# Designed miniproteins, single chains, continued (3), part 35

Each design is a single chain, and the fold is of that chain. pLDDT is the mean over its residues in the fold that is shown.

## One batch from the design tools (miniprotein)

Design m9268
Fold by ESMFold2-Fast:
Structure m9268 (fold): chain A 79 residues (1-79)
Amino acid sequence: DPLVEALKRGLEAILEKLEKSDDPELLEAAELLRKALEYLDKGDIEKAKKYAEKAIELLLKNPELRPLALALKKILDLL
């Protein structure tokens, strides 16, 4: 599915940015995005969306990361 592959690439790009952070809350969001990617690889779209939504909730709490969180939410809306 080209849409699922595009979503995976988007989530991986966001994850790479978060993993380079020294912020524990951003590292928690990164862990949730890793779980979302794991479930996408298993074909479990519902669980993938659940973990990605939890990551979005954490990113939205940080005003500097809101644009990133909104972009991620838009990608999820395409699933």
Scores: mean pLDDT 79

Design m9269
Fold by ESMFold2-Fast:
Structure m9269 (fold): chain A 86 residues (1-86)
Amino acid sequence: MKIVESAVDTGEAAVEGAAKLGETGRERIAQEVKNLTQLVSGTVPEKRKDIEEIGKEAIKAALEGTVEQAKRVALEAARKIKELVK
C-alpha cells in the first residue's frame, strides 16, 4: 500500500534526523519507532500483532544502546515493517 510505504519512508527520515541530535536523539528515535508502529498497525490491522512486536523489540534495543545503535535498530524495524506489509 502506497500509504504504508510513505509512512515508513517518513519514519526512516525522522529517525535519521533524530540521530543527528546526538545524546538527546535516542529518546526521539524510540518515540519515532512508536509513532510509526501505531500508524502502520492502525492501517494494516491483520499484521498489527507482528508490527507491534517488531516495534517493542526496536524500542527496547534503542533505549539500551548508543544513538547510532538506536538509529540502526529503528531503521531495521522500519524495513521489517515495510517488508511485512507488502
Scores: mean pLDDT 78

Design m9270
Fold by ESMFold2-Fast:
Structure m9270 (fold): chain A 68 residues (1-68)
Amino acid sequence: KKEKVLDAVRLVLRSRLTPEEAEQLIKEFEELMKTKPYIEAAREVLRKAGFTDEQINAFINAIKKILE
């Protein structure tokens, strides 16, 4: 369910960023999901948040498991 994916992204962004920075990237993620697959949207916002490619790949794998 899309809501579970959004909640997972919120938690990850809030773990690294200030509340204000996290909310801005969460809004960007919501907008990107309107035009892109959620995987591509998540990769884009996580890179903007300063996560490494390895961390992003681990997160995407976790999201895929939630959507099973």
Scores: mean pLDDT 79

Design m9271
Fold by ESMFold2-Fast:
Order: C-alpha cells, then structure tokens, then sequence
Structure m9271 (fold): chain A 96 residues (1-96)
C-alpha cells in the first residue's frame, strides 16, 4: 500500500506543476502541458486502483480529467486546479 500511495502522490505533484505552468503558456504549449498533466493523473489513478479498488479509482480519474478540461477551457482556473492536485498529493502522501 505505501508504495502505491507514494507513487500516486508524486504523480499528483507533477500534474500540479504542469497545470500551473499551463496557466501562463500560449495555447499550443498549454495543450501539451495539460495533456502531460492528464497522463500524470491517470498514472496516479492506476496506483490508487491497486489499493482503493478499480471502481473508486475510475470515478476519481473521471473527476481529475474534468478538472484538466476546465483549465483548458478557462486558463484562469489553472491555479485552482493545480492547488487541488497538490492537496491530493498531500492526502495520499499522508496515507503512505
């Protein structure tokens, strides 16, 4: 369990940094950064599926994907989305 939570936390931290960088990027760079952030939250979800179960992980992965879409539609939301991913990183780091 510890390793899966540590890996999930690291991927959420990486996603937070990418989303924060996207907030000030041009549209093409923003899309690439958000695509990488999406990959990171899916990786975090895969690790959480191993310890929390697949149904829980699937629902959370959908929610995280919607946060990334929100940041793409409205870049002013990117700092809030990044903060939510940092909070998730802290939560799962404490569970490790």
Amino acid sequence: KKEAYEKAAKYFEEAARLVEQASTADPDTRRKLLEEAHKKVLEAGDYLAKVEGPSFAAARSTAYSLLIVAADIDPSLAPQVAEEFRELAEKYKKKA
Scores: mean pLDDT 80

Design m9272
Fold by ESMFold2-Fast:
Structure m9272 (fold): chain A 66 residues (1-66)
Amino acid sequence: GAEAVDRGGAAAASAGDEEAAALASQGGKYLRQGNHEKARELLLEGAKVAKDERAREALLEASKQA
């Protein structure tokens, strides 16, 4: 269903968002190493665990560059 629900504002450091940030960092490292497939995989994994839509969007955008 497409219903508006009350959700918390910007989370200071939710577990999912922290994990997504760690995955983004690792993905960037693999990009630097030339492992683009691994980098994309990590970035997409981060997007899946991100709870905040902004974090998810950032990770999806990063994966497009991988």
Scores: mean pLDDT 72

Design m9273
Fold by ESMFold2-Fast:
Structure m9273 (fold): chain A 95 residues (1-95)
Amino acid sequence: MAGYAEGIAGDPDSTAEAVRKAAEQMGGPAGSAVILDEEGRGYGTGSGPPGDHRAVGEAASKAALENGLKPGQKVRVLAVTDEAARRGVPAGIPP
Protein backbone atom coordinates (compact mmCIF):
# COMPACT_ATOMS: atom_id res chain seq x y z
CA MET A 1 0.00 0.00 0.00
CA ALA A 2 1.25 3.45 -0.90
CA GLY A 3 -0.42 5.19 2.06
CA TYR A 4 -2.09 4.25 5.34
CA ALA A 5 -2.79 5.76 8.76
CA GLU A 6 -4.61 4.78 11.95
CA GLY A 7 -7.97 6.16 13.02
CA ILE A 8 -11.00 5.51 15.22
CA ALA A 9 -14.26 4.08 13.84
CA GLY A 10 -17.19 6.46 14.16
CA ASP A 11 -14.94 9.51 14.72
CA PRO A 12 -15.21 11.67 11.56
CA ASP A 13 -12.28 13.94 12.51
CA SER A 14 -10.02 10.95 13.19
CA THR A 15 -10.93 9.18 9.93
CA ALA A 16 -10.57 12.40 7.87
CA GLU A 17 -7.10 12.98 9.35
CA ALA A 18 -6.13 9.35 8.64
CA VAL A 19 -7.19 9.70 4.98
CA ARG A 20 -5.19 12.96 4.74
CA LYS A 21 -2.02 11.33 6.18
CA ALA A 22 -2.42 8.27 3.93
CA ALA A 23 -2.87 10.51 0.85
CA GLU A 24 0.34 12.40 1.77
CA GLN A 25 2.24 9.10 2.00
CA MET A 26 0.78 8.09 -1.38
CA GLY A 27 2.01 11.38 -2.91
CA GLY A 28 -1.33 12.39 -4.41
CA PRO A 29 -5.03 13.02 -3.70
CA ALA A 30 -7.09 10.06 -2.51
CA GLY A 31 -10.55 9.57 -4.04
CA SER A 32 -11.21 6.37 -2.08
CA ALA A 33 -10.28 4.77 1.23
CA VAL A 34 -10.56 1.28 2.71
CA ILE A 35 -11.18 0.69 6.43
CA LEU A 36 -9.44 -2.33 7.95
CA ASP A 37 -9.44 -3.57 11.53
CA GLU A 38 -6.19 -4.09 13.49
CA GLU A 39 -5.90 -7.61 12.03
CA GLY A 40 -6.19 -6.36 8.44
CA ARG A 41 -9.77 -7.46 7.78
CA GLY A 42 -11.61 -5.14 5.41
CA TYR A 43 -14.92 -3.68 6.54
CA GLY A 44 -15.73 -0.90 4.12
CA THR A 45 -14.71 1.28 1.21
CA GLY A 46 -15.81 4.85 0.64
CA SER A 47 -15.29 7.28 -2.20
CA GLY A 48 -15.51 11.05 -2.62
CA PRO A 49 -13.98 13.87 -4.65
CA PRO A 50 -10.17 13.45 -4.76
CA GLY A 51 -8.68 15.54 -1.94
CA ASP A 52 -11.96 15.77 0.04
CA HIS A 53 -10.54 13.72 2.88
CA ARG A 54 -13.55 14.23 5.15
CA ALA A 55 -16.06 13.03 2.53
CA VAL A 56 -13.88 10.01 1.69
CA GLY A 57 -13.33 9.16 5.36
CA GLU A 58 -17.02 9.56 6.28
CA ALA A 59 -18.15 7.33 3.39
CA ALA A 60 -15.62 4.61 4.24
CA SER A 61 -16.41 4.78 7.98
CA LYS A 62 -20.18 4.57 7.32
CA ALA A 63 -19.72 1.47 5.14
CA ALA A 64 -17.46 -0.16 7.76
CA LEU A 65 -19.94 0.48 10.60
CA GLU A 66 -22.78 -0.95 8.47
CA ASN A 67 -20.62 -4.08 7.94
CA GLY A 68 -20.21 -4.73 11.68
CA LEU A 69 -17.27 -2.59 12.75
CA LYS A 70 -17.83 -1.19 16.26
CA PRO A 71 -17.76 2.58 17.02
CA GLY A 72 -14.60 3.49 18.94
CA GLN A 73 -12.64 0.58 17.45
CA LYS A 74 -9.10 1.30 16.28
CA VAL A 75 -8.80 0.97 12.50
CA ARG A 76 -6.28 1.21 9.70
CA VAL A 77 -7.27 3.58 6.91
CA LEU A 78 -5.76 2.92 3.49
CA ALA A 79 -5.86 5.66 0.85
CA VAL A 80 -6.09 4.17 -2.65
CA THR A 81 -6.58 5.28 -6.22
CA ASP A 82 -10.16 5.12 -7.49
CA GLU A 83 -9.24 2.26 -9.87
CA ALA A 84 -7.64 0.19 -7.08
CA ALA A 85 -10.68 0.71 -4.82
CA ARG A 86 -13.05 -0.33 -7.63
CA ARG A 87 -11.09 -3.59 -8.04
CA GLY A 88 -10.85 -4.15 -4.27
CA VAL A 89 -7.04 -4.48 -4.37
CA PRO A 90 -4.19 -2.33 -3.04
CA ALA A 91 -2.47 0.03 -5.47
CA GLY A 92 0.47 -1.61 -7.24
CA ILE A 93 -0.95 -5.15 -7.46
CA PRO A 94 -1.42 -6.17 -11.13
CA PRO A 95 -4.88 -7.44 -12.21
Scores: mean pLDDT 72

Design m9274
Fold by ESMFold2-Fast:
Structure m9274 (fold): chain A 106 residues (1-106)
Amino acid sequence: RSVLGLAVIAGPDGRTLGAVLQAVGARAEEVAREVIAGLEAGGVPVRAVLPTAEEMAEAVRELAKELGIEITSIEIRDGELVVETAGQDELGGRYAGVASGRAVYE
């Protein structure tokens, strides 16, 4: 089996600012390459990590710092990554980061 995980960092307008991808196995790695290419073509910076939720959390922290997004909370709950940003920034709001999803390929 192959597993693909994705976490998305969104701005106050709901626009995707960045993404973190985790891929384990040949099929997931193939799909991850296509997803990365599509996101980068849209101007979205992507970090690829293997294989743990903890590595995904660290990559999200580093990417958010590069994007100028302040993270107040990052937590792994039931295999899902939950990220919170806080304060009024120049983008005008607070955002809870997008939950991670997993796709399993046979």
Scores: mean pLDDT 62

Design m9275
Fold by ESMFold2-Fast:
Structure m9275 (fold): chain A 66 residues (1-66)
Amino acid sequence: MEEIEKYFEEAQKYIAELARVDPGAAVRAGKILLEARKESQNPDGLEKLKEAVEEIKRLADEVKAA
């Protein structure tokens, strides 16, 4: 449970950075996080959450490079 919260906090930090630069990308990242949250009820939810955080981070890095 506490690890799940840590991943959510990390993802939210990247989403906040995205919102300052590209609000559209922030909305997309938020949807990725919401889908991962829905699946976090399953035993495999942690793995999907970690993948979602990595996707959001990649999106933030790409927007920063643009």
Scores: mean pLDDT 77

Design m9276
Fold by ESMFold2-Fast:
Structure m9276 (fold): chain A 73 residues (1-73)
Amino acid sequence: SARFEELRRRVRELIARLEALGTPEGAEAVRLAREGLREAERLAREGKVELAIAALEQARGQLEATLAALEAA
């Protein structure tokens, strides 16, 4: 799925950006996102592609919200 690979790439990019900031809040967001990424990859392997996409969309949204909050501070 092109959508799955696009979201997976975006989540990984957001993780890298938050890790580069070196904040405790960023570290917690990265930890949760890595768990979400593992769950999405498991769901994709089981053929549950739509659930995998939903998990990645949730992780992306949480990472983007955390990054926006840290950049606004």
Scores: mean pLDDT 88

Design m9277
Fold by ESMFold2-Fast:
Structure m9277 (fold): chain A 68 residues (1-68)
Amino acid sequence: MVEELAEKALKVAEESNGSVAAIARYLVEEAGVPPAEAVALAKEAAELFKQGDKEGVIRLLKEHLSKI
């Protein structure tokens, strides 16, 4: 489900300290996001995470994953 995928991606960001590579890998392998889109989305999610905006990370991922 979209909500679970977004929450798991946030957990990947927490465990990897905001690694774009780790978040992008999760999105490609577990969420089925195309590689180019996964990298772009992971960069935005990592920036929000580093700013402490965990709700923003979930919101961003839910908006993108709901279109897939």
Scores: mean pLDDT 81

Design m9278
Fold by ESMFold2-Fast:
Formats: C-alpha cells, structure tokens, sequence
Structure m9278 (fold): chain A 59 residues (1-59)
C-alpha cells in the first residue's frame, strides 16, 4: 500500500543517516537509493521532504 511505501522510505532514510554518521559510504548510497525508490513509488511528496531533511541535518 501507499502507507507501507511511505514507511519503507522513512526506514531507509533513517538507515542512510546512520550509515553517513558511521562513514559507510556504500551503505549510505544503497539506503538513499532505496528510500528514493520507495518515496517515488508511494507518490507522497512528504516522503521526499523527510528524506531531504534528515540527510541535510546529518550533513
């Protein structure tokens, strides 16, 4: 469902931030890609905003 895709996008975004803080660039790229795919599949613009906000705050 759309709600499940939104939750997956958020989970992957959170994992991406954890990888970024750990210095794991490969995991960061993987999780950012998965978060973006889930957000795109959900069609929910708030999912994209959440991903961008988390990454910006961690950078």
Amino acid sequence: SKAELVEKAKEYAEKAVEALKAGDEAAFQKYVTEAGRAAAASGDPESYAYIVKLIKEAS
Scores: mean pLDDT 81

Design m9279
Fold by ESMFold2-Fast:
Structure m9279 (fold): chain A 58 residues (1-58)
Amino acid sequence: GEKELKEEIKEIIREKGLAAVTDEVLKELAERFGISFSKAKQIAQEVMYEEVKKQLEE
């Protein structure tokens, strides 16, 4: 579900960086976790924002 998608995106960012979160990766993850591409894109934006913010605060 959404939680698993969020965790997978976080791991991709940690291992490969923000640039690795491509539309193709998001489409594959959306299909895998039964989420729409639009929703997966929204979650990815939220995760990327939180990861950047987290580097400035705990």
Scores: mean pLDDT 79

Design m9280
Fold by ESMFold2-Fast:
Structure m9280 (fold): chain A 64 residues (1-64)
Amino acid sequence: SRDDELYALALAAIAAGDLNAAYIYAQLLTDPEKRAEVFRALAAALEALGRHAAAEQMRAWADA
């Protein structure tokens, strides 16, 4: 499905370090669970980079 492809693209973007692309793909996801998983993965990547405030924001969006 479109969401399955966007989810795969978002995770690939995170693995490549393209967090901006991953965020855009997350916004296009209509499945709330897949969207939440991408935001949690983004939060983990941002924490690894020391971007604690941005990571917290991504977790908040995952929980919304």
Scores: mean pLDDT 87

Design m9281
Fold by ESMFold2-Fast:
Structure m9281 (fold): chain A 57 residues (1-57)
Amino acid sequence: MVEELREEYERNRKRADELFKRASENKDNPVEMGKYVKEASELVEKAEELEEEIRRL
């Protein structure tokens, strides 16, 4: 359903933004920063896939 896909898209976007913010706060620890960036990037990819599904509907 379109509403559920949009809600999941919004959740993934917000979570990715939070993780990028945490990465910025952990500049002194490149290992932790890398983990947050990687997780955020995966959420961005999921959001992009959801956007494509919404566009097909």
Scores: mean pLDDT 81

Design m9282
Fold by ESMFold2-Fast:
Order: C-alpha cells, then sequence, then structure tokens
Structure m9282 (fold): chain A 62 residues (1-62)
C-alpha cells in the first residue's frame, strides 16, 4: 500500500539521519514512519520505527 511505501521511506531517512549524527531528524522521521506503519497495519514496522525513535532520543540527550 501507499502507506507502507511512505513508512519504508521515512524509516530509511531515519536510519540515514541517525548514521549521520542528526538525532533530531532521525526522531522526526522515525515518528513519521511509525504513524505510516500504524495506518498500514504493519506491527513489525511500527515496532522497528518506535525502537529507532527511542534510540534517536537517547542519542539526542532527551
Amino acid sequence: SSATEVARRQLARAEEALAAGDATAAGKYADHAGSAFSVAGDQEGLERAVALGREARARGGA
């Protein structure tokens, strides 16, 4: 579905941002990915997006 495609793109952007040291951008992209995976009904994707968002926040000192 379109929601799954959006979710995968946002998750990839979150991973790229985190690798680049941009924890703030990584968190935002991970949150967008999570919302899109939720709409798509993809629980595995949602769990991955939530985990990445938590890692981004930890690295950002939040």
Scores: mean pLDDT 84

Design m9283
Fold by ESMFold2-Fast:
Structure m9283 (fold): chain A 64 residues (1-64)
Amino acid sequence: MEELKKKAEELLKQAAEAFNSGDYVRAAELFRKASELYEKAGDKEKAETFRRIADQLEAVAARR
């Protein structure tokens, strides 16, 4: 479980970098992957939080 959380944290760092560069599609993908890792680690609250963030970023990207 600790390895999954560590990987999720690394993905969150990459997602923040993508978001700051305006790449919302990449940011959404990274947040979705982080959500999946938190779900596997048993952290349902973080999994749901990052899933919602990914969905919102995908919606923003799809408006063009």
Scores: mean pLDDT 82

Design m9284
Fold by ESMFold2-Fast:
Structure m9284 (fold): chain A 91 residues (1-91)
Amino acid sequence: MEELKKEALEAMDRALKALVEAEKANPHDKELQAGTQAAALYIAMAIIAIKREDYEEALYFLEKAKEAVKDIPEAVEALERAIEAVKKIIE
């Protein structure tokens, strides 16, 4: 179980790094900047939920983060890995 928590947290860290790189590459894209800011907030909420062992809430926030950054493939891939890990914890 702890290994799945670690996998989820590492995947979320990868997602956050992908958001930062996308922002650096697109400094004038206000829509992308808004999406990455929303996703970063949702990922922060998911991390708090995982620490509280509220995995259903974590899954909700990760899905919201994925919707916010659907145009950033690297972030989507990382978030999908986090979602998969959290789903395995619930099972």
Scores: mean pLDDT 86

Design m9285
Fold by ESMFold2-Fast:
Parts: C-alpha cells; sequence; structure tokens
Structure m9285 (fold): chain A 65 residues (1-65)
C-alpha cells in the first residue's frame, strides 16, 4: 500500500512536470504491483500520449474501460 501510494504520487508529479518518461516508469511499476488499477492504466496512457506512443496508450485506455 505504501509503495503503491508513493509510485502513484511520483507518477502524478512527473505528469504535472511534463516528465512523461518518468511518469511511464512510475506507473509501469505501479501496474506491476496492481495490474487491474484502472486509474494507473489511464494515467499511463496519458504519459504514453505525451511521448507520442499512441498505440500503446490506446491499449491501456482500452484496459481501463
Amino acid sequence: VEEQRRLSQEGEEALRAGDYERAVEHYERLLALEPDDTGAQRRLAEALEGLGRLEEARRYRELAE
């Protein structure tokens, strides 16, 4: 729970800063711990969109449905 909370917070900070590479790292780690976290899937998709990795982003958005 504490590690998941920290990864979520760090991911949000990275997204806010426009550091999409760092955001992807944090949300990928969070999803390794919680694969069905739809919030993390949506935020990972957002970070991937920021990097122009649109096909990967679409896959995670579909998972979050």
Scores: mean pLDDT 82

Design m9286
Fold by ESMFold2-Fast:
Structure m9286 (fold): chain A 62 residues (1-62)
Amino acid sequence: DAVEKIRELAEQARELGDEKTAEKLNRLAQIAELAESMGRSDLAAILVEEAEKLYRRAKEEK
């Protein structure tokens, strides 16, 4: 789901040594979790896209 996807990206960012990006991704995961609890799967999908962009920025080629 969206939350799991974002949390996985946060863990990968930590493995790269990018603590700030990992923290931002964890914040997005919390917001996605809230969005899903409110039935806002559309918002959760947007948060996944933002998380993927943030992670891609943190490491070249991904």
Scores: mean pLDDT 79

Design m9287
Fold by ESMFold2-Fast:
Structure m9287 (fold): chain A 86 residues (1-86)
Amino acid sequence: AAVRSVEVRVEGTTVTVRITADPASLADVVAAAVEAAAAVPGVTGVEVTRQTEDSVELRVTAASEEAARAAGAAIRDALAALDAAS
């Protein structure tokens, strides 16, 4: 599987996402997560805060707690779809 683990933590208007993936798939995983988060209305920023050979950490900022929760769900759904397609 392209995605090995996903941890999504929503705290107020911020979402922290930690992903471990196959190194060959990491670029696609990052692209999918960033695109999914950026597509959510009310998301104001998406930052890659850390990247290694097989892991990435993202920080998503949103205008509201509702938008933050929606962004977290969108990231989970996008990564599940990517993993199923692999």
Scores: mean pLDDT 84

Design m9288
Fold by ESMFold2-Fast:
Structure m9288 (fold): chain A 71 residues (1-71)
Amino acid sequence: MAVLTVRREEVDAPGVNTAEVTYKLEGLPDSIGTVTVERTPEGSRVSQSKVDEAAKKGSVTVTLHVGREVP
């Protein structure tokens, strides 16, 4: 069994906020990738993902929750 751990970093910028999420897979000694999440007034969405390789190897399903809208 493999567990995916999510770490998040947020960057505040006028108009658009971007959060970079790093995944750490338990059972694999190193981080497996990153996900860039774009935050808009309508909410958050994934703009880029580098964690697909983990899904190929472990078929791991993850739920990504990136903060909330920033005024």
Scores: mean pLDDT 45

Design m9289
Fold by ESMFold2-Fast:
Structure m9289 (fold): chain A 77 residues (1-77)
Amino acid sequence: SAALEEARRLADELAEAIEAGDFERARELAPKLGEALSKVSGVEQTSLLMRILAAGVDAGHGEEASELVLEIAKVAE
């Protein structure tokens, strides 16, 4: 679906920003991803958010990634 493709694109961009330590870009992308996730299933939301968290932890930015994931989840509700 178009909504799922958009959510995946934004999630990939956000994960890349976190991995690069570009938290300004990550914070810009977070509300956009939250809105996109509101249009996909809860299972798909959880899967994409867990991928972002894992990418952040692996990059040594787990704290920032967890904060962003929680903010995104609130927007997606």
Scores: mean pLDDT 86

Design m9290
Fold by ESMFold2-Fast:
Structure m9290 (fold): chain A 90 residues (1-90)
Amino acid sequence: MEEEAVRLRFEIAEEVLETLLKKGVSEEFAKLAAHGIRDLDEELVEELLEKLKDESLRQAIRLYFEAAKAAEELKLEKAKELLEEAKRKA
């Protein structure tokens, strides 16, 4: 379970990076957001959200953060549902 949770957190971070790059966000910003979500750095993620003008993308990033948080809490089913919702919003 713990190993699956760690793997899921890395998968979520990779999805964040891919999503932001596909939306034309800079590589530097996308990497910073992916790291913030992987490390559950809420302060960094909130600062980055203020810089995003796309409301759908902001909602997706919040859902990716909640998915990573659920994975950290070993709520793997909820984490997978939130990841799917984030990918849909992006």
Scores: mean pLDDT 83

Design m9291
Fold by ESMFold2-Fast:
Structure m9291 (fold): chain A 70 residues (1-70)
Amino acid sequence: NAEKEKLEKKVKFYEEILRGLQALGDAMLRFAEKAGLPEEDIKRMKEVFDKQITELKNYVEKLKKELESL
């Protein structure tokens, strides 16, 4: 059960990081739009955030599957 508890804490930690990254990405994109940044810069920022969010989301799902197998 120590391994299960450690994995549960890891899942919770990365779920919080994922929420934080999603909130930060949304806030930064809105700020960039209000600041009048070029469309190309806004698009590049969105692509970077989307990629990082997708990678972290996939990692969280992998951890959840590991937790389910315990």
Scores: mean pLDDT 86

Design m9292
Fold by ESMFold2-Fast:
Structure m9292 (fold): chain A 73 residues (1-73)
Amino acid sequence: VEKKLIDQNIVPSMDPYGMAKFYLKLGNIYKENGDYELAIIYYKMAIDYATQAGDEKLKEEAEKNLKEAEELL
């Protein structure tokens, strides 16, 4: 029963590319919701995972959104 609750986790067991996309999406959600501090945290996580994945485009997208969130803070 307890293990089945963990299977509903918001962060599935994914590779770095999938994790980067997931955190980028979370950052966008919090930015749109006006929570710029949380958006910044999630964008930084997206940058870390995009770097691990070797995806320069995804990293640049996360860095751009991070700067925009910092400017709105």
Scores: mean pLDDT 76

Design m9293
Fold by ESMFold2-Fast:
Structure m9293 (fold): chain A 71 residues (1-71)
Amino acid sequence: KEELKKKAVEYMQEALKVAGEEGTVKEPDSSLSEEELEKLLLAAEAALEAAKENDEEKRKKIEEEVLKKIA
């Protein structure tokens, strides 16, 4: 569970870095279930992929979905 949170944060940080932005990504809410964390991780991986393709709109949409889950 903790490893999934860390990995999701790392992927989101990498996506921001690739997109040319710097920011602090907070650790996901500790109340999230393992299944929710896995979905968050998949979304973060998709955001990283979109960032590498310079598809800013796609990246923002994925990030918004991720933020809703960790809010």
Scores: mean pLDDT 64

Design m9294
Fold by ESMFold2-Fast:
Parts: sequence; C-alpha cells; structure tokens
Structure m9294 (fold): chain A 67 residues (1-67)
Amino acid sequence: MREEIERLVEEALRLARELAGETAARELRDGLDFQRVSHPKVTDEDILRLARESVRLLRRVLERRRR
C-alpha cells in the first residue's frame, strides 16, 4: 500500500512539474500530505485513489499539451 502510494505520488508530482513547474508539484505534494495529516478521516486507501486519478488526469493533459 504505502509503496504503491509513494510511487503514484512521485509520478503525479513528476507530471505536475512538467505541466506547470516545480511550484505546482510542491503544492500538489503539500496538499496530499496535509489532507492525510490534518484530516484524520482520510485513509491511505483514499490517498491511493486520489493519486491514481491525479496521475491519470495529469498524464492525459500532458499528452495533449505536448502535441
């Protein structure tokens, strides 16, 4: 679980960095970390689902923008 979350978060951060730069990647990481720490109702499974969806959306946007 944790390893898969870390991998997907890193992929999402990489895609965000390519799309909008380092600041956007930092904001995404901070948002995910704060969601997990500041909101106890959010589980690792919720973060995993959010990370998967973020990667999917960011990858699609990046592919369109690169063309």
Scores: mean pLDDT 69

Design m9295
Fold by ESMFold2-Fast:
Structure m9295 (fold): chain A 59 residues (1-59)
Amino acid sequence: MNNLLAAEWVALAAMALTLGDLEVARRALDEAEALLATEAEPDPNVVAAVRELRAELEA
């Protein structure tokens, strides 16, 4: 369940980056990372997406 919720936050972060809303994007990635940290089997695709979007946000 946390993997699905983390994926929803990743989708929000990607949309926020497209719209130029860096604060919403950062918050959404923080929420996704927190959910993945509590998941016993984090989805590697979701983890990769968070890392990629975080790198783009910090560039």
Scores: mean pLDDT 81

Design m9296
Fold by ESMFold2-Fast:
Structure m9296 (fold): chain A 55 residues (1-55)
Amino acid sequence: APDAAEAAEAARRAALEAGHSEETAQKMGDGGRKIAEAGLSGAVAAALGRANAFA
């Protein structure tokens, strides 16, 4: 779904901007995709990805 792809990319970029490795960013992107596919909005998935990047 477009929202899932968008959420994945947003989460990945947020993790990279936070200074995480590309491998960690990819995993966070995968998490964002799964959350969006579960019916959450892309914006919520991206916000959760960012929060996880700072944990």
Scores: mean pLDDT 68

Design m9297
Fold by ESMFold2-Fast:
Structure m9297 (fold): chain A 118 residues (1-118)
Amino acid sequence: AERAAEAAREAARAGTTEEGERGGRIAAEEGGEGGAAGARAAAEAAREEGTGDSARAAGVAAGRAADGGGTGEAGRAAREAARAAAESGSGSDGASGAAAGLAGASAAGLASGSPEGG
């Protein structure tokens, strides 16, 4: 739980770079059984930073948490994280960044068909 929170915060800090995506994956994997923890950590990080880049990173982390087996509560928490990021990014690209992150996760999943478990 705390490691997922830290990974999500690092993802938010790194923005939409490879490190941001990697942090999002770690948050999704650590929070995988309860992906809610990773998604909430991303939302908290986005609120703390309040920048467009942190909103994008939080969106990516939330999208990955939802994709990585996030059903029910994990999916809800991921959407809460994306919404918190969008609200914090008011007045700039922040709101669009969070939405783009979620859309990017969906597009990536569709492009691959299903996540390759091998």
Scores: mean pLDDT 49

Design m9298
Fold by ESMFold2-Fast:
Structure m9298 (fold): chain A 56 residues (1-56)
Amino acid sequence: STAADRARAAALAAEIRKNKGKEGVFDVEPSTSPAARDIVVAAARTAGNKVVLRDV
């Protein structure tokens, strides 16, 4: 994965964390690498079960 790909994932992860304890649906960019996806998934897991990730 590229540094830009990881930076976008980190930004999305920060957004997900701000939504902690609240309902939210976050779309994962189709070009997201597996390593970048892991960052986003970790954030979603810590935000709680009301947050949903979708691969689009």
Scores: mean pLDDT 74

Design m9299
Fold by ESMFold2-Fast:
Structure m9299 (fold): chain A 85 residues (1-85)
Amino acid sequence: SIIDRLQRQRERAQGLIDQIRNSTDPRSISIRDRLQRIVDGLDDMIQQLNTFPSPQMQRQAQGILDRIQQSIDWAQQSINDSNRS
């Protein structure tokens, strides 16, 4: 379901936050802040879908999910690149 996909992305984002939680460099802080906003937004969307399920809301969630997946992929790549330097 769309909720399962949103939950999976939330778990990915939280895992990345946990991976860099002790990093104090400005880049890691920026990535953590962006990932935290993603987690918060996903939690809000999941709550809305559980409270007001509609075809319109599901379409909005799908569009948001695609964008969030790209942002999480970017964060994962940024963390991987930092670990190689």
Scores: mean pLDDT 82

Design m9300
Fold by ESMFold2-Fast:
Structure m9300 (fold): chain A 111 residues (1-111)
Amino acid sequence: MVEVRRASDTRVEVLADGEVVAVAEFEVEGDTLHITRVWVAEEYRGRGYGRLALAGAMAEGQRQGATRARLRVPADNEAAIRLYESVGFKKVGEIPGDPPLIEMEADLPAP
């Protein structure tokens, strides 16, 4: 059985058969949800658990009053960019670097 749980106001965990297999960490500042980390256990990658963790973080941000979500991702991390785009994120900017960091943003539904 797969479960998404709110571990705290800044952390969502995904459990598979009682084991924590994915985590999203975030903070809400004003109207913006800042997603600071998405982690998936190596053995569980490619199974949609990162997407569940991200969706849980977005739902928690909306519950805390956020109307948009933001994150930064290395430009060469195509798998993470595809994950973020699959849940509604769009590229909105770029921070110079090697590799560059892509800034991405998604609108959260109105309450």
Scores: mean pLDDT 82

Design m9301
Fold by ESMFold2-Fast:
Structure m9301 (fold): chain A 66 residues (1-66)
Amino acid sequence: MLDEKKVEELKRKYMEEEGLDEKKALGLAIIEVGTEESLKAMREAIDRLETLEREEILKRMEELKK
């Protein structure tokens, strides 16, 4: 699940600093947090592998990102 606390903090920031309505601010906060959580999940999965496998996979992912 998305981090509700992080979503709430970003929603408030967008409403206060950008002047967005609650619905739009919530949408943007969910997108931003969802992207961050996806990257975190990928790093966590890599970190669970053995050191050699982690290094090999990181290099391959870096090549594929190109």
Scores: mean pLDDT 68

Design m9302
Fold by ESMFold2-Fast:
Structure m9302 (fold): chain A 88 residues (1-88)
Amino acid sequence: MHRILLDERTLNPENLERMIELARALGLEVTVASVDEEELRELWAGLSEEERDLQRILELAAAENLDVEQVLQLIELSKQAEQRAKEL
């Protein structure tokens, strides 16, 4: 199961709430952190590339009010782009 790490201090409450809703709808494990910058960087470094990509997609989706179907499309496009890069 993929994880996402949300920084409570950096995200506005509306975007944070939307990211949590989208992540839960996608079956992702959500960790909301309110720790110092050093500890947050350590936690972020523990995430896989896929988990970091998912978080970026969710942040964009929350900011632009995208629905779950649009988020699924972005995830699919991201995976296809990574697969094509690996085939080069």
Scores: mean pLDDT 73

Design m9303
Fold by ESMFold2-Fast:
Structure m9303 (fold): chain A 88 residues (1-88)
Amino acid sequence: MEEEKEAAKKGLEYGVKQVLELDKESDEKGSKAAQVLGKMGAEGARKLGKEVGEYGIKLLKKAAKESSPKVAKQLEEAAKKVEEAVKE
């Protein structure tokens, strides 16, 4: 319930930090991590609802502005997948 939503938000924050750190090492590693984070964010939105999804979209879009072009594109795709999941 509420604890699950808070845990999901913290997980998304941690995931974004990991994507950005991996992007500093390799845009390929960051890109792959962003794809995984997008899938996890979409699943979280489906199970825990709009609040978690909207928070995830905000974090992913912010991270895209701070990342390399390849990783930014994957983070924008991740945000799009979460937006689609929020509708269902």
Scores: mean pLDDT 82

Design m9304
Fold by ESMFold2-Fast:
Structure m9304 (fold): chain A 105 residues (1-105)
Amino acid sequence: MTKEEIKAELERVIDTLEGIAGYLEALGQLYNDPELLEAARRISKLVEEARKALEKGDYQKAIDLISEAVDLAERVLDQHPRVPAELRETVRAIRKRIEKLKKEL
């Protein structure tokens, strides 16, 4: 995989995780759930740090930060079974993609 392809994949993953964080924030507000709101905030922060790492060309740091965000998202989704199954599937797909990218570096 080229560096350009790795960057494009990481940018797509970052955008997807940002979308997940926004959805968790909306659910946290709707259900007045401080755990969902805090998880959304933490994921957003990790995503922002990952984006900065990508801008610096630090793909390994970006992958590590994304992996941490994915771990947090999976934990939160496991604790909130009423969250749509599509979000769990999306997070699992991101995990598999990140595991593949780690092998390319």
Scores: mean pLDDT 84

